# Designed miniproteins, single chains, part 69

Each design is a single chain, and the fold is of that chain. pLDDT is the mean over its residues in the fold that is shown.

## One batch from the design tools (miniprotein)

Design m2536
Fold by ESMFold2-Fast:
Formats: C-alpha cells, sequence, structure tokens
Structure m2536 (fold): chain A 96 residues (1-96)
C-alpha cells in the first residue's frame, strides 16, 4: 500500500511534479512504521528540496534519511550522508 505511494512519488519527481510528490512522501512518513519506507521518503524529500535550492530543508531531510537507513539500507544511508554534506556546503556558500 504505502510502497505504491513511494513508487508514485518517484514517478511524480521524474515529471517535475514536486508539490504532488511531497504530499505523497509526507503521507508515507506520517502513516508508515517501516524505517526503510520512511527513510526513502526523507531521502526523496531531500532531493526535491535540493533541486528547489532549499538547502536548509534538504540538509535536514538527508540527515533524517541517513539515521533511519543506516541499519536497513547502508548504501542509501551513505548517499544521504554525502548529500547532506553537499547541502551543508551549499548553505555555507550562499549564507542560507
Amino acid sequence: ELEKLLEEAEELMKQGRYEEAKKLLEKIIKESKDPLLIGKAYYYLGEIYLDEWNFKEALEYYKKAAELLKDVDPELAAKAEENAKAAEALLKLFGL
């Protein structure tokens, strides 16, 4: 059920329909008890906010994704940590 919402959010992101994707990802975070699904939803929110140049939100979501995914998807957790460092560097450069 919630896995299907994650797939739908991924398709919406591919289409640039970020507001609709955010709504589905937020629903997954609110309703899921699965750390893998919640962690992936946080990761995708980080990606959306990074693309929108909202580096502060991107950093926060990547950090949450890395924490949740560390034991269930360590490769994605490592990517989230790397992307968090990139978002932090962009925050420092732009003073945001």
Scores: mean pLDDT 89

Design m2537
Fold by ESMFold2-Fast:
Structure m2537 (fold): chain A 73 residues (1-73)
Amino acid sequence: MGNHKEMADEALELAERNKGTKEGALLYEEAGRNYRDAGDYEKALEAFRKALEIDPSNKGAKEGLEKTEFRLK
C-alpha cells in the first residue's frame, strides 16, 4: 500500500536536509529503493549515488545502484 513515488519524494526531501550525515545516506538509499519501485530509474540512480558519496560502505545503496543501472541500460 502507498504511493512509492510519494514515499521516495518524502525520503529524498529528508535526505537533502541530512545529506552530510549517516542518516542522510540511509534516507537517500530509501529514496532510491522507492524511486526504483515506482519505475523512476534515473531518480533512483541519483539517490543511490548520493548515498554512496556520504557512505561508500553502504552495501544496500551499492546493490541498488547496480540493479538500477542494469534496468536503465
Scores: mean pLDDT 79

Design m2538
Fold by ESMFold2-Fast:
Structure m2538 (fold): chain A 68 residues (1-68)
Amino acid sequence: MEEENKKLRELFDEYVAKAEQALKEGDIDKAKEYIEKAKNTALKLSSYSDFREGLKKIRELEEKLKAQ
C-alpha cells in the first residue's frame, strides 16, 4: 500500500513538472495533456491530504494555462 502511494506521488510530481515545462515552452497542447494525466493520478491518491494538495497544484497549473 505505501509503495503504491509513493509511486503515485512520484508519478504526479513527474506530470506536474512536465506540465510546467510545457507551459514554460508555450506548448499548450502538451501542457493540457500533462495536466490531465496529473489530475487522473491525483484522483488515485489514497491520502486525503495528498489529494487536497494535488488539487491545489492542478488548479495553479490550470490558471497558468488560461494565462498563456
Scores: mean pLDDT 78

Design m2539
Fold by ESMFold2-Fast:
Structure m2539 (fold): chain A 59 residues (1-59)
Amino acid sequence: SALEEAERLAREAFRALEAGDVATGRRLAQKAADIAREAGDPVTADLILAEFERAVAAA
């Protein structure tokens, strides 16, 4: 499903961030959020982006 694809991309975004690749992580997080939003789940989209930026700030 689209939400499962969004979750997969979000996981890849956080893995990229853990590897030190913030730019790749941010692109993947944005793609995951876009898919969730297009699937009709803007709450999940906003949470993905907020959690990603929180993780960036903590690094």
Scores: mean pLDDT 88

Design m2540
Fold by ESMFold2-Fast:
Structure m2540 (fold): chain A 64 residues (1-64)
Amino acid sequence: VDPEVLEAEIEAALALMQASIAELAGDYAEAARHYARAAELLAALDPAVAAELRARAAEYAARA
């Protein structure tokens, strides 16, 4: 296992958890920020998931 890949996955998981908490709290600006961060971390590892997370970040940014 590549330690850099594992670190990026852990950071992305934390960002997704923060995004979900912000989303449940109705803080769409924070949710958008955290989804965008997760997308950045996963861009090289899973471009398809990163694209979906970027789209979700844009959607929540529009709601803010």
Scores: mean pLDDT 83

Design m2541
Fold by ESMFold2-Fast:
Order: structure tokens, then sequence, then C-alpha cells
Structure m2541 (fold): chain A 61 residues (1-61)
């Protein structure tokens, strides 16, 4: 998937991966909630913010 949208599976895996970092986990959970409501753009926004925060913490995404 060379340019796939953020998917539900990706968000679930990210939530599990970052369970010990509440700030990042919360952003991915908000992304999952938005995606479940059909708001793909908001889900992608939250996923991007979560990835930026993870990168700042030195965690590979």
Amino acid sequence: DVRARVGLHDLEEAIEKFRDIPEIKELYEKGKEALEKGDVETAEKYAREARKLAEKYGIKT
C-alpha cells in the first residue's frame, strides 16, 4: 500500500504500541473515533500529529 489512507487496523496497532504514552495514545484513539464516524480527514490529521509526537520522543513510526 504505497499511499494508503490511515486504516482502522493501523490505528489499532498504533494505540497498542503507544499504550504507555498517553499523549500519543490519545491522538490515535481520537483518530480511530473519527475514522469510525467516516471522517477520514480528521483521522489522518490525528494520526499525523501522533506520529510527529512519537518522532519527537525518538520512537520510530
Scores: mean pLDDT 74

Design m2542
Fold by ESMFold2-Fast:
Structure m2542 (fold): chain A 90 residues (1-90)
Amino acid sequence: MAQKEIERGSAMLRAIPPVAKALEEAGASPRTALRAAIRVAQIVADGGRAALEEAIEAAERLARKDISREKAREAARRAAELALRVVEET
């Protein structure tokens, strides 16, 4: 069990930087991008593909503080898909 928890934690940490960068490229501040990336990586690391929609909704809500609703939704979808790919890679 400890090994699986470490693997989940490692996958989450690996997903955070590229997700934060994708959100910053969409216009989110570094603070908002990091907060959203942590939340997305956590949701996806815990629930995998089944949690993808939850991750998109969470990222959109957080990103909307800095960028328009339309841009936030597009960036959130891209960020969640990116996080899922990173988490699914060994």
Scores: mean pLDDT 81

Design m2543
Fold by ESMFold2-Fast:
Structure m2543 (fold): chain A 55 residues (1-55)
Amino acid sequence: SELEKLIEELEKILKEKGYSPTVIAVARHEARYIAENSPNPLEEIKKLIEKIKKQ
């Protein structure tokens, strides 16, 4: 699914930027929380990915 692909992309970019496994796990949980609680989960996760890329 599109949502799963976005979560995988989030994990990949965090790992490539050298974040710890703990930080990656927290970000994954945040993305899944957004998926379950947001009216527009794809848009919210895309915004999160964009924010991380800008760091």
Scores: mean pLDDT 80

Design m2544
Fold by ESMFold2-Fast:
Structure m2544 (fold): chain A 111 residues (1-111)
Amino acid sequence: SEVEEAARAAALESLREARKAAGREDAEEVAETVLTAASGKAAAVLVGAAELDAAGYPRTGFLAIGGGVGHLAGEEEALAEARAIVEEMTRRLAEAVGPEAVGPIRERVVE
């Protein structure tokens, strides 16, 4: 689905940024920037789910249209995807720059 593809793309992009951050002297500033970007992408996934619901699409499950079938993520799946994006970024960033640089920023950014 488009929501799943967006979430995966966001996670992969964020992992690339975390790898670039490894060895930077401004670890805390980099961590805040990367986690803020990841949170923004998570918010985009959530907005996508809300827009689908507002348009009258099924919140979860499979959508069968004509000769095809597609998967639509609802609010709960979008929340899970958004959470996965932030958690994966938090984990990788902690590996790259240390948990002491990430922990407080994560609590502030993701609430």
Scores: mean pLDDT 59

Design m2545
Fold by ESMFold2-Fast:
Structure m2545 (fold): chain A 66 residues (1-66)
Amino acid sequence: MVEQLSEELERAIEKLAKEGKSREEIEKYARDLINAFAEAFNLSEEEVEELRRRAEEKIREIEKKR
């Protein structure tokens, strides 16, 4: 589950970056999406932490390319 949610999260981040959203907007969207996933799928604290880590890594990669 977390692996699939991580892929969706990374895909959403990449799409927002391609649309020209700012880093702050992308970070906010990622937090909101992770919270939505946690509520919808009853994620553990460890799973939420993994999603946050994956989001941070993806945002960092995108910022490095800009």
Scores: mean pLDDT 81

Design m2546
Fold by ESMFold2-Fast:
Parts: sequence; C-alpha cells; structure tokens
Structure m2546 (fold): chain A 65 residues (1-65)
Amino acid sequence: SLAIAETATKLGFIAAVLGDEKVEVSVNGFKVTVDRFDSIDKAKEAAKKAVEALEKGEKEIEIKS
C-alpha cells in the first residue's frame, strides 16, 4: 500500500542521512533510491516530494541531493 511505501521511504531517507551514502528502499513493487543528503531538513523535503510522486502513480523514483 502507499502508506507502507511512504513509511519505508521516510525511513530510507533517515538511514541515508545517518549512515550509508546511498539507500535503496523497495516495498510491494515500489522502489525508491536515495543518495545521501548534506542535511536532514533537505532530506525531509525530498521525502515529501517523493511521497507525492508515489501517490500520483510513480512506482520507481530516484532522489538525489
């Protein structure tokens, strides 16, 4: 569901900021690839836009800092 994809996407952004340079999150056919961000605030804004794209029908997106 989109709710699960949204939660996984947000957790992926948090992991990318706090750990690895690049994180891939895949849930029920939704795939989001996130490069590491310089700041958690910038990552949060990107996560919000990613969720909006998933809600509009995109199932695979890549988000760069």
Scores: mean pLDDT 63

Design m2547
Fold by ESMFold2-Fast:
Structure m2547 (fold): chain A 106 residues (1-106)
Amino acid sequence: AQALLDRAIAHAAEALRHAQRALELATNPEARAELEEAIRHLGEAIVLAHAAQTEGPAAAARAVEHLEEAIEHAREAAELDPSVRAEAEEAIEHAREAAELLREAI
């Protein structure tokens, strides 16, 4: 379980880095707002994934919910602004990997 949690946290952190890069590239104000929400949810998911190491499955499940919210916001940003698409898609893939690993860790 620890190795899965560590890998999930690493993927969530990578998703956050890509979402932050997407925000730097954003030219559409609506896409920028969506990326800010994705970044907020990714930050909360990372905190909860760390908490899952001590608090167990309930914290991991909440981290997955925040990762799923981040994925939807990043997807919306990618649709609104072609300039962010590549970085937003990378954030989505890393967030999906983090969510899958967290589900396996439970």
Scores: mean pLDDT 91

Design m2548
Fold by ESMFold2-Fast:
Structure m2548 (fold): chain A 70 residues (1-70)
Amino acid sequence: SNAQLQAAARAGDPLSIGTLAEKAADELEKRGQYEEAANAYRMASHFYQRAGDTEKAEEAKKKAEELEKK
């Protein structure tokens, strides 16, 4: 279930998960898939925040908000 998958992701290394989500978001953005990219950047922001990397979390959040305006 989605709840079990999310719980497993939260139990993992949040920095690594955030980095993977950001890489996926970058690839989606390069392909013009802005809605999916924004969702992936929001996921990256969430996990960077959980890792304590406030700077990366803010950058990912801003990127998501920018893409949501397109």
Scores: mean pLDDT 80

Design m2549
Fold by ESMFold2-Fast:
Structure m2549 (fold): chain A 65 residues (1-65)
Amino acid sequence: LDSLPPETQERIRRAVDLLGRAGPLSATELGTALGISRSTASRYLRLLEAEGLAVRDAEGRYSLP
């Protein structure tokens, strides 16, 4: 997860921690927990999925692999 601003990197670290502690989570649930929009949370989850750091289930919820 390189080339991201420090604030975005910090939010992504929190997202990974939340997925590990409370997953599986939807984009809406993650957004609420981090105080960000659903759209931003969805982008973070897709980025984590692309990097192999999260997996999406059939219901659209994400968890650590």
Scores: mean pLDDT 78

Design m2551
Fold by ESMFold2-Fast:
Structure m2551 (fold): chain A 74 residues (1-74)
Amino acid sequence: SAEARRLADEALRAAFAGDYERARELAEKAVETDPESPATPLALGVAAYAYRQLGDEEAAERWREESERAAAKQ
């Protein structure tokens, strides 16, 4: 969906700005909005990266695994 793509792009911009809490929140919202979106692998990857930057290694690994599974479906 266009909304899921917009949220994923906003999450990526937040991550580039160093706002990791906002990045993970927007990325999670993108996935919730449309889990089957072509933007979902990007959103899952941004969430994994943001969690890693926030020091939550366990969450980062879970989101990374979901990102790899989503990418394999596309």
Scores: mean pLDDT 84

Design m2552
Fold by ESMFold2-Fast:
Structure m2552 (fold): chain A 72 residues (1-72)
Amino acid sequence: SLEETIAEVKRAIEEGDVARVVGFHLLALGYYLDGKYEEAATVLEAIIRAEPNPPQSLIDLYQEAKRKAEEA
């Protein structure tokens, strides 16, 4: 579930598991490219909230995914 994915994202970031964190970035991008904007926004928000210094490109992708999800 997306709720379980959010918990796993937070755990991976807190544990410093770089490979898993990269995996979640790719998962979010995959959802976005597949037109699953709500799922993409949910995963991106989880990453942004858990990251101490999220890059602007990630924030921009989250805002775009959220906007597209709200238009569905």
Scores: mean pLDDT 81

Design m2553
Fold by ESMFold2-Fast:
Structure m2553 (fold): chain A 70 residues (1-70)
Amino acid sequence: MEEYVKKFEELAKKAVESDEETAKKLLKQAGRYAAEAIKLGASEEVKKAAEETGSEEAINMVNAGIAMYK
């Protein structure tokens, strides 16, 4: 669980510092880790990690994932 949150944060931070093409690929990978973490009940941890990255795209992605999870 925590490993998925940490991997998401790492990839999202790299995406912010990368070119558009690379950022898109990194955010897709980050999204996979965020989804797994949310599914395992780490929604609050993933949301906090997204906020810590300062990436609006990462924050929006995590919030959308949390909203879809029942």
Scores: mean pLDDT 76

Design m2554
Fold by ESMFold2-Fast:
Structure m2554 (fold): chain A 55 residues (1-55)
Amino acid sequence: PGLSSEAVKALQQRLLELGFAPGPVDGIYGPRTEAFQRLLGLTVDGIYGPQTQAA
C-alpha cells in the first residue's frame, strides 16, 4: 500500500466514527480497510481531498 501508517490509522478511526467496524485501529492497511474505503468513497476522498489535484 502507498499510505503511511498514520494515514491508515486515521482512515480506520474515521470508519469507526461512521459506525463501521473495520477491525482494530492498528495502522495495518489490509483488504478489509481497502474494501471499506472503496465502498464509501468518502474516506478515500477525505484523505486526498485537502490536496489540490488540479495544478
Scores: mean pLDDT 60

Design m2555
Fold by ESMFold2-Fast:
Structure m2555 (fold): chain A 94 residues (1-94)
Amino acid sequence: SRDDIQMLIQSGIRVADDGIRRYPDNTVFHQIRDLYQTALQRVQNGDYQGAVDTLQQVIDLADDGIKRETDVRVRNMLRSIRGISRRAYTLLQS
């Protein structure tokens, strides 16, 4: 449902916000946070295709970050973001 999708995106925002708080110089969490806000607004406005496209950008950033990061905690946060985003993406495509 739309509510389930919104709850997943809001969960992703909370992980990104925790990342910004713990790693303020890591720009990937800032970029993911902004993309999640855009995806949330698109879902709220009924722009489901725009939300799908935005969540794909989050997944791509998380995948790139996982490959580049040496800190296991940062990698685990990005894996969590990727998982949340994939779930929201799948629900939007259903």
Scores: mean pLDDT 91

Design m2556
Fold by ESMFold2-Fast:
Structure m2556 (fold): chain A 112 residues (1-112)
Amino acid sequence: GPTVTQSPASVTVKEGGSATITATSSQPLDSADDVSWFKQKPGQAEELIIYGNSTLAPGVSSRYSGSADTATGTATLTITNVKAEDSGTYFVQVLVGDQTTRGAGTTLTVVA
């Protein structure tokens, strides 16, 4: 499967600011719909944020958005009007052929 590089590894954002997380696959994506984004907090279940490139999971705030470029293998998660509850580690997941690969994660810290 592809190698997926996620950037930045960590980011600190003030409440009301914006965060952008980028992932790059070593291979072109078969479909933009093969991109999903997850959030993990210590001691909590993993939360699906976005699936099918840009579709918000049920109950997820419209402050989240996703986009992908299949030819370059690049996927982007954007969070606007960041809130304290958005703190956590975000992981991209991509499917290329029969291989599912995750990025190493981006830790978002929200400060007042």
Scores: mean pLDDT 85

Design m2557
Fold by ESMFold2-Fast:
Structure m2557 (fold): chain A 55 residues (1-55)
Amino acid sequence: GVSQEEIDALRAEVGRLAEQLGEASKTDPEEAERLRRELQRLSDRLVEAVRDYDS
């Protein structure tokens, strides 16, 4: 099963990408679109991991 450590790591990565997206949105629209896509992907993984942990 998924561990709390794995969930915490995913949360940290989502936070990091969100911060990078904020910076990129000011200077690099193409990079911002790439980061937004990656953030959505990781957010979906985090939701799945939390659901599996609570089951």
Scores: mean pLDDT 81

Design m2558
Fold by ESMFold2-Fast:
Structure m2558 (fold): chain A 60 residues (1-60)
Amino acid sequence: MEEAIREAIEMVERASEEDLGAVAEEIYRRFPELELVAKIVASSRSKEEAIRRLRELLEK
């Protein structure tokens, strides 16, 4: 799971701000077990917000 979350962070970093919805769908498609991660990306207002929220999941 931790490696999949790191991959999701890299996907967000490579995407444009306008593509966050598409990135969220791709995360769910590649990692169906990461529904929460995909929802975090889809609900975030910026790449920085999405990355910060995903990093917080790794620090549990």
Scores: mean pLDDT 78

Design m2560
Fold by ESMFold2-Fast:
Structure m2560 (fold): chain A 57 residues (1-57)
Amino acid sequence: DVSLTFEDIKKLLEEGVKSGKVSEEAKETLKEDIEELLKRGLISEEEAKELLEIIEK
């Protein structure tokens, strides 16, 4: 079980968006992952919003 930090997740999302390889299906999966992290208390609501903004950029 690998503990991902908020910064690690943010980096992966920014890289995917910048590379232009993130499909619409991948964006949906990422949104679900962010919601799960928020539900588990691994990230804050503010951090979840920041990650969602990166995906929609």
Scores: mean pLDDT 75

Design m2561
Fold by ESMFold2-Fast:
Structure m2561 (fold): chain A 70 residues (1-70)
Amino acid sequence: SAEALALAGRALAAAVRGDMEAAARLAREAAELAKDPEARKLAEKGAEAAERGDKAAAVKYLAEAVAALQ
């Protein structure tokens, strides 16, 4: 959905800035709204990486989630 894409994009931007708390929250919201199972799974992985403070993994998974939602 457009809402899931917007949230995933905001999560990616937060992750790139190093704001792992915002990245995790926005990624969880994106996963809840994502109708595509693969996009939801990628957003969930991005959220988990952000929750661990793993910036590189968070950016990777959230970029993949954004691509899957386009």
Scores: mean pLDDT 88

Design m2562
Fold by ESMFold2-Fast:
Structure m2562 (fold): chain A 80 residues (1-80)
Amino acid sequence: MAREAAKKAVEEALKNPPTDEEAVKALEEALELSKKNPELADEVGNAVGEAVGELGKGLSEEEAQKIGQVGAAKALKSLL
């Protein structure tokens, strides 16, 4: 389930916040995975955004962005 995978990935990223390099690599990975299944990528993107909004209260804009990028890549990998 995209929502469950996204929530788990976001929770893990919140416990160990990613570096800028990790976030960039995760974004690149998510883009490559999205080419294989763009419909799933849209579902995961929406679910990650929702999970960051619910779980990431008090995060800075930059922290939320990095967590979202890592969350999307991890969730996509787990569902493909």
Scores: mean pLDDT 81

Design m2563
Fold by ESMFold2-Fast:
Structure m2563 (fold): chain A 95 residues (1-95)
Amino acid sequence: SMELLNRAIALALRAIGLLFEIDLLKEEAKKKGVLSKEIEELLEEARRLAEEALRLAMEALKEEDDEEAERLLEEAERLLERAERLLEEAKKMLE
């Protein structure tokens, strides 16, 4: 359906934006000399989850079965929410 297609595009863009924000925060923390192992591990896990969410959203774009596409999108959204929480935790540790 067009609704599932629009959701897949929105989730893919959200994942791309999150990946950019994670990479930017890591570079800034590294330049300031405040990138601890704990912060680095949080950012690496957030990046892994965002990459998997992007992969699932892209697979949903190719999926002809609406029920399967919806399952892929629900999983992608859950992974993005977890990645966003880890990024916020890393940001708080940098305050």
Scores: mean pLDDT 89

Design m2564
Fold by ESMFold2-Fast:
Structure m2564 (fold): chain A 81 residues (1-81)
Amino acid sequence: MEEEKRKAFLEEYRKRLEKELTNPDVIEDGLAFVEEEIDRLLKRGESVEDAKLHIEAARGDPTARRRLNQRLLERQKKAEE
């Protein structure tokens, strides 16, 4: 389910922040930002998987950016059918 995928991504993201940051307020602010971005993307009709790619690409992950571009091209091709 999308909600389970969303929760799993947020839990993994929390763990990543906790490895690098010691201030709980900063960790919670970072998570709130990511949660808002996911929710905004889901509201626009994106899947949790695509929302994750958008967030990772925005953070400078070249693999996520390439994956996102591929999915956008696939979506455009399907819209043309």
Scores: mean pLDDT 73

Design m2565
Fold by ESMFold2-Fast:
Structure m2565 (fold): chain A 55 residues (1-55)
Amino acid sequence: DKILEEVRKIAKEYGLSEEEIEVAVLSAKDALEAGADPEEILKNLKKALEEKSKE
């Protein structure tokens, strides 16, 4: 829950739509289920959003 809430906050901060935020949260949940570290999930999300914003 805490990591998923943080994912939502980061996605909102980068200006994603509500649907895109939900997709990001679901992806993070899948990664957690696969055994990924929460901090790595957050860093990968930030990196992906930065690359998207740079086009």
Scores: mean pLDDT 78

Design m2566
Fold by ESMFold2-Fast:
Structure m2566 (fold): chain A 77 residues (1-77)
Amino acid sequence: MKLYKPSPELKELLKAVGATKDVYTPRELAELLSDFLEKFIDKEKRKVTLPNGEVFDSGEEASDYIMELLSKAEEVE
């Protein structure tokens, strides 16, 4: 099973949903990001403020940012 180490930025965001591990399985990471997106990215809200202090003008922009962080997560052997 592949493990992924989130970037420091992603790790800080995951703390907002209670996730404090250094490495995650792809399934665990996908579930945590799904929960995070549901909790912080409301499509009806014009601006989104993430727990790391990042502010986005739309939920789509915030979602793209989080997906980019996920795509940069380092695969650990």
Scores: mean pLDDT 70

Design m2567
Fold by ESMFold2-Fast:
Parts: C-alpha cells; sequence; structure tokens
Structure m2567 (fold): chain A 55 residues (1-55)
C-alpha cells in the first residue's frame, strides 16, 4: 500500500506492507522498520492511500 508522509510542508511517498500507530509513534513496514520519532498531527485514509502529517 502507498503512504504519503508530510512534514514541514514537504511530502515523501513510501510504499509499505503495513502501518502501525502507537501513541505518537508510527512504524512503517517496508521490509524493514521505519520508526517516526515526531508527533503525528493527523492521519487520513483514502482507499489504499494513507497520508500521515507530522508536526
Amino acid sequence: MKVTIEVNGEKVEVEVESVTVEGDTVTLNTGKDIVLPLPVESIEVDGDNITIKLK
């Protein structure tokens, strides 16, 4: 599935197998774990597309 990460107005698109949200931490499974240490402002789901906005 496709995930768009937005931070400071910049967008990065990553293809992932799964997304796990735990508190303010987001883990993206792309075959390796990518842990985002920044607070999550919002998460939007539109079909197979997920947009994660960071503060």
Scores: mean pLDDT 70

Design m2568
Fold by ESMFold2-Fast:
Structure m2568 (fold): chain A 60 residues (1-60)
Amino acid sequence: MFTLRVRTPSPELAERIAEELRERYPDVEVEVEGNEITLTTDRSVEFAIGLALIVIGESL
């Protein structure tokens, strides 16, 4: 199990990205606190890093 936290520029953007991730990866636990997204997955660490990169990319 791997847990990553990623900060976005705004809470609204964090919630939108979280909704997209929940739709695309329903096996991943996605939690939002303000502008921070917490991702928990039982897959590989590379997969978790990939999710974090998606969040960062969507934040640009």
Scores: mean pLDDT 77

Design m2569
Fold by ESMFold2-Fast:
Structure m2569 (fold): chain A 69 residues (1-69)
Amino acid sequence: EKKELERQYVAAQSAADISKVGVETSRKLAEKMKEKKSEEELEKEVELSEESYKKSEELAKELKEKYEK
């Protein structure tokens, strides 16, 4: 059973790490596209990336707690 929780936790942690890189990439793209898109559009795109990362981090944390118990 712990083996399956470990797999889920590792997968969730990897997803969270990827989401974090996605947030940084979105911020860099927003800076580069500042002249072509409105600030409001760029802010919303970054916000969506941040929300995705937060959800992935929360899932990874929950799975880690279950695995460590």
Scores: mean pLDDT 77

Design m2570
Fold by ESMFold2-Fast:
Structure m2570 (fold): chain A 74 residues (1-74)
Amino acid sequence: DEEELKRIAENLIKFIEEVSKYLPKEVRDEYNKRIKEAKEAIEKGDYRTAYQIALKAASDVIDKYPEAVGKAEA
């Protein structure tokens, strides 16, 4: 379901944007670049690519920066 992939991608993007507020600038810039790529995929109607980019970024930030994730979810 393309519409479901879009919804999940948008939610993952929002999650990463919140987490990025608690990351060092250099790391934040990296995740912001990945978020921009996911948003561009949504604008093109490529929801599967947006989902894949956002999911990988979310998984990566949870693994590497769990403290920032904790602050974003508090």
Scores: mean pLDDT 86

Design m2571
Fold by ESMFold2-Fast:
Structure m2571 (fold): chain A 82 residues (1-82)
Amino acid sequence: LEIPPEILEYAKRAEEAIEAGDAEKAREIAKEILEKFPDDPLGQAIAYAALAAAYYLEGDYEKAKEYMAKAQEYYDKFMKEV
């Protein structure tokens, strides 16, 4: 299974933003991942997970659940391709 190093760097940056409670930065990073890796299920899963976490931090639980479902869908797709 080949994980591009750039995706791992984005995942780390998103995690750091979420740990800092910076929802806006987490969303910016998620958008950047989706723009750079539009056809990568792992990149999409990481991006949607970051969006879900950002919306949880902001108290928008409806959007958080929506993006969490998308993250899980793309993560499942990634795992099935292995």
Scores: mean pLDDT 81

